# Designed miniproteins, single chains, continued (3): the designs that were tried, part 23

Each design is a single chain, and the fold is of that chain. pLDDT is the mean over its residues in the fold that is shown.

## One batch from the design tools (miniprotein)

Design m8743
Fold by ESMFold2-Fast:
Structure m8743 (fold): chain A 76 residues (1-76)
Amino acid sequence: SDEELEKAFKTFDTDGDGKVTLAELKEVLKSLGIELTEEQALKILSLMDEDGTIGFEEFKKLVEELGLEEKLLASL
């Protein structure tokens, strides 16, 4: 649900600014045992804005497009 994804997003958003960097995303996914493929990492970069960050709506789209929702929520 959106509430579970919001809790996940807040875990990635370590500084609480409502934005997640690629570095923060990779670190948390690694800590959850989720390994990104090179193709998945490139997809993440393509969804980031010009500042190299994503907001919550972009995060939801990312999780859906990469098929990570089940793995992410099961690991939290």
Scores: mean pLDDT 71

Design m8744
Fold by ESMFold2-Fast:
Structure m8744 (fold): chain A 91 residues (1-91)
Amino acid sequence: DDKRRASYQLEVFVRGARLQVLSGQYDQAIANVEDVLAADPNNAGAWTALGYVYYQKGDYEKAIEYFKKALEIDPNNVLAKELLKLAEEAL
């Protein structure tokens, strides 16, 4: 029950960060992700969201770092894996 709820809240949060990035609200997206990571530094989806913000800013080196951090926590995170590949190809 709690595990399913935490997973759902994580997915909603990651989608929210993506919408802020698409709106050009990068600093707000970063602040929201950092707030989640302050509460749970092992949140793979939050690390993925942080990487995505830096990817959209064109900071591919930081994006790669954060996507790798997400994959250290959850190696099966398909989104982090695909975004890592795109960021590495953009270097």
Scores: mean pLDDT 75

Design m8745
Fold by ESMFold2-Fast:
Structure m8745 (fold): chain A 73 residues (1-73)
Amino acid sequence: DKLVETILSLSETEQKVVQTLYLAGELSASELAEILNLSQSTVSRTLRRLEKKGIVESRRVGRTTLYSLSKSL
């Protein structure tokens, strides 16, 4: 399955983001940066890559963008 192979091919940082979102449900980029002790720029770039791969989706709640795992994994 292409999706399973894509998930297994993730970098260490991408895997940490995916695992954290799996446990928390939805988080902002700043919350992920705090939890993972990474820069917000690193987290934002990682989230953009994961969203492009179809692994992560985003939604806006007021002024905040929340990220979660795609239901189509």
Scores: mean pLDDT 81

Design m8746
Fold by ESMFold2-Fast:
Structure m8746 (fold): chain A 137 residues (1-137)
Amino acid sequence: DSVAALRERLAAGYDVNRRLPGSGPTSGATPLHLYAGLGRLEEVRLLLEAGADVNARDSNGRTPLHWAAFFSRNPFAKEALEVVRLLLEAGADVNARDNNGRTPLHLAKEAGNEEIVELLLEAGADENAKDNNGNTV
């Protein structure tokens, strides 16, 4: 299974903080970005236990929390709420700004996931945060 495969890769010396190459939407993403965006709770837990940087930034300045918030609309992200909670418990910066000045709260509102919006606000997200265009959440 995918959890067993990840455990085996980690035991073999896989770099948990490895950044993906290229210029596409996954450029600079770490494994934690990918599994957080997919809503994969057990893989996110394994990566954090293995020393993954919870605040790692991809090439757009996005953190795993940005990815979890945005892709939470995906029906395959079944544990998206639990992943967001786990990232916050692990010290994710709830107010992290990407290269466009967008926070995870901006992306959660764009995704339309009210439960994640509420969780981010409870965790101290700034509802009045403005992106680089002056737009609030």
Scores: mean pLDDT 86

Design m8747
Fold by ESMFold2-Fast:
Structure m8747 (fold): chain A 65 residues (1-65)
Amino acid sequence: SEYEALFRKYDKDGDGVLSTAEFREFLESLGLGDRVRELSKLADKDGDGVIDFEEFKALLESLEK
């Protein structure tokens, strides 16, 4: 899927999660650099500093509204 392709592109370590830095790069590519802090905190529901694929997909689906 498109979400899987995007996730793999920004998952530079290949560990199946995005760091906040990798997620920031993704958001900046969408022109959402001004919302990075807000959206990173929203996506990181667990507060563990990483964003898994389900959190990533859910956030993108919410942004498509």
Scores: mean pLDDT 75

Design m8748
Fold by ESMFold2-Fast:
Structure m8748 (fold): chain A 74 residues (1-74)
Amino acid sequence: GSKKDLLSIVGQNAQEFDKDGNGYISAAELVHVMRSLGEKLTEEHIEFLQLTIAVLDKDGDGQVLLQDFVKMMS
C-alpha cells in the first residue's frame, strides 16, 4: 500500500498504539503494532513514520500526542 494507506491503518487502530493509555505514541511503537497486525513494512514506510513523528514531536521527546497523529490522518 501507499504511505497514505499506512497512516489510515494507524488511525483506524489508534487505541492499539496507545497501550500504556498515556495519550502518546512513538515511531517504535507504531512499527511494532503495524508488524503485529501483519503489515509488511518496507524501510521507506518505517522512515516515513519516523519523519511523521519527528514533524509532530515539537518537544523532542520522541513521542507525539495520539490525538495530533489521528487528526493528521483524518
Scores: mean pLDDT 68

Design m8749
Fold by ESMFold2-Fast:
Structure m8749 (fold): chain A 60 residues (1-60)
Amino acid sequence: GPIIAVALHDYTGKSPEELSFKKGDIIEILEVPNQSMWYGRSLTTGKEGYIPSVFIEIVK
């Protein structure tokens, strides 16, 4: 099933490939290429990008 995470902090992406999000945003995790940087889609904005894993928590 889908892997769902919640944003623990606001984050502004430093490149076009990074996802920007706000604390409390719900993010679907699509890929985990390494332990520090994950790839996801914001269910709030519909945008996709890389996410520093330290700013999110898996809820499902």
Scores: mean pLDDT 84

Design m8750
Fold by ESMFold2-Fast:
Structure m8750 (fold): chain A 69 residues (1-69)
Amino acid sequence: SLAERLRAHIRELMKQMGLSQAELAERLGLSPATVSRMLRSDDISTLLDLMQGIVELAQELNVPIPSEL
């Protein structure tokens, strides 16, 4: 499903950036519990919001990101 692909892509981005859930939450201004809940969501909108935040963070940090979804 798209949700499964988005969750996998988000986890891969976090791994590539060396970010834990707690570190990602801190950088995005969210609680670790909120990030954990978002990562377990089947809501495409929620997953896209999280992915957008990670992509913006990667761009700010000049980290190369995977081109595939």
Scores: mean pLDDT 78

Design m8751
Fold by ESMFold2-Fast:
Structure m8751 (fold): chain A 85 residues (1-85)
Amino acid sequence: MKAEELLREAERALEEGDFESALEKLREALRAVLEEKDDEKALELARRAADIAQRIIERSTDEEIRLRASVLLVAAASLVAALKS
């Protein structure tokens, strides 16, 4: 699925220290998760997105990158909450 590939790309960028690419791929992945029709799959993908966003916050010293990652973390956490309901 497209969201899974984007999450893998975000994880790869994060491992390489490319926080800008990680944030861009994570935004694309969250958009793709919204189009996922399997709620169980969407929940799993949203949880992975939240984990990636949290790892960006922990590893980056850039305030703008941390803020952007925090926005994506809130979005992913909100999707997890909605899908669990």
Scores: mean pLDDT 85

Design m8752
Fold by ESMFold2-Fast:
Structure m8752 (fold): chain A 60 residues (1-60)
Amino acid sequence: ELKLARAVKDVESDAPFMLSFKKGDLLEILKEVNDDLVLAKSLKTGKTGYVGKSDIEIIK
């Protein structure tokens, strides 16, 4: 089952492993890394990277 999240704010990151996104973008949660970070894929861009849990809302 596809685990989705929605960005709650714009995030722009210069770090090569961090994902950048815009408020309202849909993300696929690939793995929960720790209490602060998930590994996610942007459905808009197809890019994969780490995302702060406070920057997204998980959709069930």
Scores: mean pLDDT 81

Design m8753
Fold by ESMFold2-Fast:
Structure m8753 (fold): chain A 115 residues (1-115)
Amino acid sequence: SNHDGPSPLHILAKEGKLEELKYKTKNLTKEEMAKALLEKDGDGNTPLHWAAKYGHLEIVKYLLEKAKEAGVLEEVLLAKDKEGRTPLDWAREYGHEEIVKVLEEEAKKNGIDPY
């Protein structure tokens, strides 16, 4: 493993850099996208955890669309950090009500229990 910390996608998701995130992911295969979306940093966070924690609604929507296209939507929605928290748990803890709604609605549309 060559990853000593957060990936570029983690940083872009945390910083709200939607257009740069789109640019860096535009040529990924479905398999590469799935791996990038499920990559965990040293705290067990995926890019979706960081987007949800920092309130970046449009990045959350983008990552969910790409997870669905890559066939890893359930895994991305249900991913737990080292404290057992999902992206939905982070959105609720930090009061990002529209992100909570988007995560719950996307799970429901795909037959996934986000709890």
Scores: mean pLDDT 87

Design m8754
Fold by ESMFold2-Fast:
Structure m8754 (fold): chain A 78 residues (1-78)
Amino acid sequence: FKEAFKIFDKDGDGTITTEELGTVMRSLGQNPTEAELQDMINEVDADGNGTIDAMEFVALMRSLGKADIKNEVVEMAR
């Protein structure tokens, strides 16, 4: 997960944005709306800044719940 997170953390500041989360979700065959992405971020965004850190990203991926998600994110890293 750290390697996958690093690829989506384009800024290198240890966070990902709603836009980057949308890219991940679309690569997993999902088509979330902006509102759905905001709801996902709000669910794990403890500081309310509209971004998520590496720990929050891992928690979100775990709540979506499958090993296949991990494999698809790793393949996107290739």
Scores: mean pLDDT 61

Design m8755
Fold by ESMFold2-Fast:
Structure m8755 (fold): chain A 61 residues (1-61)
Amino acid sequence: APGDLYVALRDFPALTPFSLAIKKGDVLEVLKVVNDDWVLARSLETGEEGYVPRSYLKPIE
């Protein structure tokens, strides 16, 4: 499916019901850029969706 693939640069805990918990090295699909600080992403590891800090992700080249 079309969607930008990113890798997590560091761990991020789910702090709210809307946040996505990620581990360094996890692959995510970015579904929407919400603002300068946050994206809505889907984890390819778990299939879960939620908000993660934009700065924690790097595009897969």
Scores: mean pLDDT 80

Design m8756
Fold by ESMFold2-Fast:
Structure m8756 (fold): chain A 115 residues (1-115)
Amino acid sequence: DALLAAIAAGADVNAKDAEGRTPLHRAAEAGDLEAVETLLANGADVNAKDKEGRTPLHLAAEAGHLEVVETLLANGADVNAKDDKGRTPLNLALLAGHLEVVKTLIENGAEIRSL
């Protein structure tokens, strides 16, 4: 596993790229459940914010990656985190039409707010 090899070689699991995104942001946006689980097991910050104030949960919710959303929530993701535009993961899932993600976020305490 290239990710496990990089971590074993001393890679910073919380390193930010040019957009302020961590490896966990990228894995969550891609729907890579195995990478999400591996990063969280190795100390990834579940609530890290990119340059737009978005967390991994924002990106997974916008992309409709249900199992990644569930895994992030199980690992302490802030369901009501707001980006720099005041948008929550629920707002992004609703805008994208990902109804199963919307349901999961509401069941995990997401506040329903006007867009």
Scores: mean pLDDT 87

Design m8757
Fold by ESMFold2-Fast:
Structure m8757 (fold): chain A 64 residues (1-64)
Amino acid sequence: EFKEAFSLFDKDGNGTISAAELQHVIRNNVGNMISDAEVDRMIREVDIDGNGTIDFDEFVTMMS
């Protein structure tokens, strides 16, 4: 399930999702009713390494 969901967002096919792509998905799911600060907070929580990309391990950490 997590791998399947991750693959849907891995547009580069390199095993990572960009933070910008994940940010857009979050905003779209909440109809852009969420503040930029809240979205940034969520991204920072899942992008533990702060490298601007979300790998599978970071994605699983977010979902756990």
Scores: mean pLDDT 64

Design m8758
Fold by ESMFold2-Fast:
Structure m8758 (fold): chain A 63 residues (1-63)
Amino acid sequence: SMSQQLQQAQQYFELGKQALKNGDYEKAAEYFQKALSLLPPDDPRRAEVERLLATAKEKIAEQ
């Protein structure tokens, strides 16, 4: 269901934020991409997930 899909998206978003805090930028990017794949195009959370994904990618490029 859509509710289950949104719950899974939120879980990936939370896992991505945790990975960022741990410095695991590649894992963070994977989780944020999974969250975006499950969020509908008009979900207000997309902007924050996209911003954090960009941050993770910048951190990977700094390595």
Scores: mean pLDDT 88

Design m8759
Fold by ESMFold2-Fast:
Structure m8759 (fold): chain A 97 residues (1-97)
Amino acid sequence: MTEGEKHFIRGRLAYYLGAYKKAVEHYQKAIEADPNFGYAYFNLGLAYEKLGDYDSAIQAFQQAIKIHTETPEADRRYPRSQGVIDQAQARIAALKA
């Protein structure tokens, strides 16, 4: 398990417990450890959305899409996820409406 994965798991736990500010901190640390961690950007967007920081949420969702669509396989920590792409696009559309 990488350092990025450890922070990601801590972020998910914080999010589950409703501690959205702590979730943001943990997801930011996951991204610092692994800048191509698309799932961490997606979950960062979800945490910002819960905090009402919609501009930061949109930016995080856009980065998640970019990593899953444009980042080469060898440079991605995890495989491409159509589910992440679809959900991130839907959330961006809803937040811009």
Scores: mean pLDDT 83

Design m8760
Fold by ESMFold2-Fast:
Structure m8760 (fold): chain A 64 residues (1-64)
Amino acid sequence: APVLYKALYDIVATSPEQLSVKKGDVLEVLEVLPDGLVRVQNLKTGETGLVPLAALYYALERIG
């Protein structure tokens, strides 16, 4: 099953590599990078980008 996280709060991208997300958005982790950043796909929008891992919490949205 894909590793799913939710955003703890709204995040506004400050660089071209970063992804803006809304609190509670479901994000699939695609890769873990140095310095506590993760590349994610927002499952609501289909957009990909970097977010801080510390801004996410683990959530399994597909059960069964």
Scores: mean pLDDT 76

Design m8761
Fold by ESMFold2-Fast:
Structure m8761 (fold): chain A 93 residues (1-93)
Amino acid sequence: LGKELLEAAEKGDAEKVKELIEKGADVNAKDEKGLTPLHLAAINGHLEVIRVLLETPGTDVKAKDNKGLTALDLALEAGNEATAEILKKYELK
C-alpha cells in the first residue's frame, strides 16, 4: 500500500491516490530518501494529487525528507509555482 501510494503520487494518478488512501494506505508513507507522497507530487507539479493529499485528514504538510526539505521547498526548487502557492496556504494554517 505505502509503496503503491508513493508511486501513484509520483505519476500524478490522483484517482489511484484516493483509492489507496480509502484502502488504508499511510498518507505519510516515506521512501528510502524520506520523501512522502506529498513531496513526490510537489516535485512533479501534480496539482490534483496535491489537492487530494491536503484534503486527507492526518497529512503532514510540513514533513521533511532526509535533506530537511518540505514539499513546499521541493515545489519551489522544481519551479512548480501553482503547487507552491497551494502548499503555502496549508503550511501557514
Scores: mean pLDDT 83

Design m8762
Fold by ESMFold2-Fast:
Structure m8762 (fold): chain A 60 residues (1-60)
Amino acid sequence: GPKLARALKDASTSHPAFLSFKKGDLLEILKEVNEDLVLARSLKTGEVGYVGKSDLEILE
């Protein structure tokens, strides 16, 4: 199944490569980029972008 994560805090960004989200939002992890970053899709908006791993609780 999809690798899911929950946002631990709100994040707002004007950078087009990074994902904006609210605390509690569910994200699908598409790729682990490095130890600090994942590429994720918001299940709420369908938008794809980079997210800091420290901002996420990985579920499965």
Scores: mean pLDDT 84

Design m8763
Fold by ESMFold2-Fast:
Structure m8763 (fold): chain A 65 residues (1-65)
Amino acid sequence: MEFRVGDIVRAVKDFEARHPVELSLKKGEVLEVLRVSEDGRWVEVRVLGTGETGWVPVEVLEKIE
């Protein structure tokens, strides 16, 4: 699945941040894609409602319309 800046996405599972640049997610959280990594494996996201930002692996996300 290809993610692009401005996409609205949902966490399909919990994710625990391992580095300060990463964002911990709970399954079901809705986020906006801010940036995509050069290799497409990570995206920088913003949590809707809280404004928290950080990098998460694409495998924990799904696109929503």
Scores: mean pLDDT 84

Design m8764
Fold by ESMFold2-Fast:
Structure m8764 (fold): chain A 140 residues (1-140)
Amino acid sequence: EELTELEKELLKAAREGDAERVKELIEQGADVNAYDPRSPFGITPLMLAAREGHAEVVRTLLEAGLDVDKVLPKSGKKLIEAEDFYGNTPLHLAALEGHAEVVRTLLEAGADRNAKDIFGRTPLDIAKELGNKELIEILS
């Protein structure tokens, strides 16, 4: 399925951290469960917000009814577990960039803390490699 202009703007707003714009776009009919089908992995607003550390956008997407159990056609993964080409879930991306509040929010939403990237690393392994004590505590 092709993205609407509203969903393209939703991906942009999620990347930029504009939680209020995210709300406006969803109210205008943007599909909160949208993903970019042109991406080989189905890049989602959740992945973009998690990577950039936009915890308020992550919360806004989840509160707007993001279906964490929706399976993406290209990856066969649930939307909350959607992976990039390195096998990074939103939880891995948040851990890699040190975004503790995003990590907490994703775990509360049911993200799999035991998911492994292509190097066999869990989000906890990433936190340990980076020496991020706060993330080690959250992910332990």
Scores: mean pLDDT 79

Design m8765
Fold by ESMFold2-Fast:
Structure m8765 (fold): chain A 92 residues (1-92)
Amino acid sequence: MTYPKLVEGFDVNASIGGGSTPLHIAALLGDLETVKRLLANGADVNAKSGVRYTVGDEVLPPGKTPLQLARHFGHDEIVEVLLANGADENAK
């Protein structure tokens, strides 16, 4: 999946709202290709969100890392990629 904001000159660690980064959203959605591209462009693998995520009837509190979002939604391949790129497995 192509993310339009991942063009040349885009800050991959920029907040897209309330401390959420593109990596948080890609991990939440299970978009492995976008996760790999963001990490290749220097995305902060341990960034914590400042917002709650609402997916269907589930509400996740703020302070989540991309790894925690991927784990919550069962995106095992994304979890593996994030851990391989230095994600803190004990992050809160």
Scores: mean pLDDT 69

Design m8766
Fold by ESMFold2-Fast:
Structure m8766 (fold): chain A 74 residues (1-74)
Amino acid sequence: GSISVEEYFKELDKDGDGYISAEELKEFLEEKGQKLTDEEVEALIKMADRDGDGRIDLDEFLELLGMERSDKIP
């Protein structure tokens, strides 16, 4: 079965710090059948990352996907 976006984000957050890296975002997108280059993933991070730290938090991740916390990853 599918898991919620919040649960999936927590699984991507290997460090438990509340942020995901470009590598973790790329892994997520590949699981959804999206084949992106490192440059394309960096562009998505730059679009979502309002803090300028090269990582995205849960709220930025939700905005990037156009989803709510309780929405399920297909």
Scores: mean pLDDT 72

Design m8767
Fold by ESMFold2-Fast:
Structure m8767 (fold): chain A 64 residues (1-64)
Amino acid sequence: MKYDKDGNGKITLEELKEVLKSLGFDVSDEQAELILKAIDKNGDGYIDKEEFERFLAGLRRAAA
């Protein structure tokens, strides 16, 4: 699965939803938007790749 479809190092809402589903999370559009806004401190509607990788590492650690 490709996590940077626009090629600028930003993760979109659509890409976030795809990743969460791949990890076994069944999230609605509304839930994915809330998660994105929790990660996106600037409110620009995108998640930086570095912030996203940190988020994924946190999810994997919490599951261990």
Scores: mean pLDDT 69

Design m8768
Fold by ESMFold2-Fast:
Structure m8768 (fold): chain A 58 residues (1-58)
Amino acid sequence: MEAVATELIPKGGPDDLALRKGERVEILEEVDENRVLARSLETGEVGLVPKSALEVLE
């Protein structure tokens, strides 16, 4: 499932994925109610992203 970052997301910790506004990601799994595990389609990096900062593309 593809999504786009709606805002700049800084890297807060080692497991977090840093994203710029407009960066596209593949959502791999829901980790909890507030976070997903995602892969950046631009860098290939994998990490945790807040759900509130993503817009799902369908």
Scores: mean pLDDT 81

Design m8769
Fold by ESMFold2-Fast:
Structure m8769 (fold): chain A 57 residues (1-57)
Amino acid sequence: MLARAVKDFEARLPRELTLKKGELLEVLREVNENFWLAKSLETGETGYVPKSYLEEV
């Protein structure tokens, strides 16, 4: 699933992915109700992101 960051997110924990608003991501897996595992299409990095910071495109 393709998603876009709706706002900036600063990684605070190991394995979290820092996001810039407007960044495109491939969602790889829903981990739990609050977090997805995603890959940035711009940097190629993978990490956990809060799903409330993403919108499906």
Scores: mean pLDDT 82

Design m8770
Fold by ESMFold2-Fast:
Structure m8770 (fold): chain A 90 residues (1-90)
Amino acid sequence: SSEEEEANLKLFEAATAGDVEKVKELLDSGKADVNWADDAGNTPLHLAAKNGHKEVVDLLVKEYGADMTAKNKEGLTPADLAKLAGREDL
């Protein structure tokens, strides 16, 4: 639905920004899918990991069951993308 698309896009924005409160609000609403992928195949976990947002990464994995093994269209997992971005300590 259009509401689900909007919620998923807002979740990507919140994960990219490291906005823990907004990530939690969107996922608790039940409208956003924690494993939804953008046009590049990036999930919220890919975006949080790439930008070094450890608190959002931990939240997505531990509380919402985000798929750590998901590959984007370049064949990269969230951990691979974090490493390429210099975020190896996540």
Scores: mean pLDDT 85

Design m8771
Fold by ESMFold2-Fast:
Structure m8771 (fold): chain A 60 residues (1-60)
Amino acid sequence: MPFLARALKDVESDHPAFLSFKKGEIVEVLREVNEDLVLAKSLKTGKEGIVGKGVLEFLE
């Protein structure tokens, strides 16, 4: 079930598979990739990418 999460800090990635965002941005979590990673979509940019669970605050 997709749910929202907030970025706890700025993340920059030079790899196209990973999502870059600023602290406080809201992302939609689409699915789990593994125990440490999720696939998410930035609500600001519409871009999808992989994000570490440790940098997200899950909002339900």
Scores: mean pLDDT 80

Design m8772
Fold by ESMFold2-Fast:
Structure m8772 (fold): chain A 58 residues (1-58)
Amino acid sequence: MLARALKDVHVASPAILSFKKGEILEILKQFPDGSFVARSLSTGRTGLVGGDHVELLS
């Protein structure tokens, strides 16, 4: 499943994915709290993403 970033996220943490608004992310896992594990299609990096930071693409 793909998602689009709704805003810039810049975090100095290896556990959290940093990305720019409009970046396309691949959703790898969804959590019950609304967060995700995602991979950036631009950088190949994986990390945690807040559900409020992305829009799921159908």
Scores: mean pLDDT 81

Design m8773
Fold by ESMFold2-Fast:
Structure m8773 (fold): chain A 63 residues (1-63)
Amino acid sequence: MVGDVARALRDFPEMLPSLLALKKGDLVVILKVVDDDWVLAQSLSTGRTGYVPAGLLEVIGKA
């Protein structure tokens, strides 16, 4: 959900500049749910924003 803190379940490479690269265990804030497969998120460690697969993220709380 928008405003939730989520954890990356596995590594995700930066294949395009619009995508957010993540390592397993990285924390993000969900900024927007784009569709069933993609969310726009911000990394809490780097401050970078980008799109990630929704299935990669486990929601752990509210931001």
Scores: mean pLDDT 78

Design m8774
Fold by ESMFold2-Fast:
Structure m8774 (fold): chain A 72 residues (1-72)
Amino acid sequence: MPSPEEQEKLIKEAEEHIKKGRKALEEGNYEEAIEHAKKALELLRKTDMSDPRVRELAAEAARLLREALAAK
């Protein structure tokens, strides 16, 4: 399991990727949105999945990935 400091860092980095991916999707940059969603999911995989914040972010990133793939 990651340290508390590493957990917070990974969550923050995943949030930033989801934010950038959402902006890319909004602008029609579907490939960029896919890459950001995948990176967010990769980062969240390294976290403690029992954290409700991680579960919410994983669901958001998965939804972003699905929307970007469907739009492409």
Scores: mean pLDDT 85

Design m8775
Fold by ESMFold2-Fast:
Structure m8775 (fold): chain A 116 residues (1-116)
Amino acid sequence: SELGKELLEAAENGDVEKVKELIEKGADVNAKNVVGGTPLHLAALAGHLEVVKVLLSQEGIDINAATSVGLHLTPLHLAALAGHEEIIEVLKSQEGIDLDAKNSLGLTAADIQAMR
């Protein structure tokens, strides 16, 4: 959807107020781009902690969504890859988080952190 595309862009850019506005307008918080990346994936990779927190507060958020192309990465994998420690901690504290999720190389977020 158009709102979903705008939410993905706002999340990638760290635009907290635009993210909130789009969610209020009914944007799908689990919208996917062409590689299966969600707003939470993009915010986690980019290091936008406040956007991550806004998204995690939403009912129905898929915190364990995996990309459909390439390495099958969760938001936690992307935060670990980018080294965004506070985002890693926030994601790990969420109820229902899959700490043992493996990417296409068989690596968990903890494995990725250990390689840095």
Scores: mean pLDDT 89

Design m8776
Fold by ESMFold2-Fast:
Structure m8776 (fold): chain A 83 residues (1-83)
Amino acid sequence: VEVGLNRKPAISDDDTKPVTALHQAAYEGDEEEVERLLNLPTTDVNAQDAAGRTAFDLAVESGHEKVAEKLLEKAKEEGKDVN
């Protein structure tokens, strides 16, 4: 199981690997899942992807405005002044 000689398109490398469930939900635009995750005390809204991107960055890049708003609101609650 060594060589497939079939390198995947940019999805595997350029598509931003999700590091947490929050990153994945933000990338997919799943508002319900994002809200659920943000209600969990163990969710780190500031977690960064290997490329240094947060779930907020993924939501903005994917055009999910409502998801991005929810992420900003949670980040402000944690830091009280993160803007």
Scores: mean pLDDT 68

Design m8777
Fold by ESMFold2-Fast:
Structure m8777 (fold): chain A 103 residues (1-103)
Amino acid sequence: GKVYATPLEFAKALGFEDVAKVLEEAGADKPAKITEVPTLSPLDVAILTGDVEAVKSLLEADPEAAYEPVAGSEGLTPLEYAVKEGFEKVAERLIELGAEVHE
């Protein structure tokens, strides 16, 4: 997709008003943290902030985002990244929404 200054700006540009609200609540509009990795998707930021509701909202909007590598990882999927970082509730939500782990 198109690269934006923040994940919140990206969500607003695509007209995902509900997603933009969830990202605002997750603090995903923090430019100083996000601008170091401008390729971060809204889902990547939701996982990094541990926001389970943001993860759910974003995957309902774009289920394929569950298979996109997290920016700044070694090609880890959102689920693999959540497991690695110990975000247990985020990992459980990703599994419930159909994300698969290749064991």
Scores: mean pLDDT 61

Design m8778
Fold by ESMFold2-Fast:
Structure m8778 (fold): chain A 65 residues (1-65)
Amino acid sequence: MKKAIARVVKDYTAQYPGELSLKKGEIVEIEYTDEDLALGIVEATSLKTGETGDVPLSYLEIIEE
């Protein structure tokens, strides 16, 4: 899997178990495959809370690989 650091660009509220709720401006580590990129959903870990879950890629800006 590939890893990157990303910034949350807008608030996201988890809709299902396994999703992560994030606030605009939070920094997350993401783990993803090429398939995840195609689907637009990645696994994110909040660097502030340590919580992990799925987040739409459209809510994230990659800042470091």
Scores: mean pLDDT 79

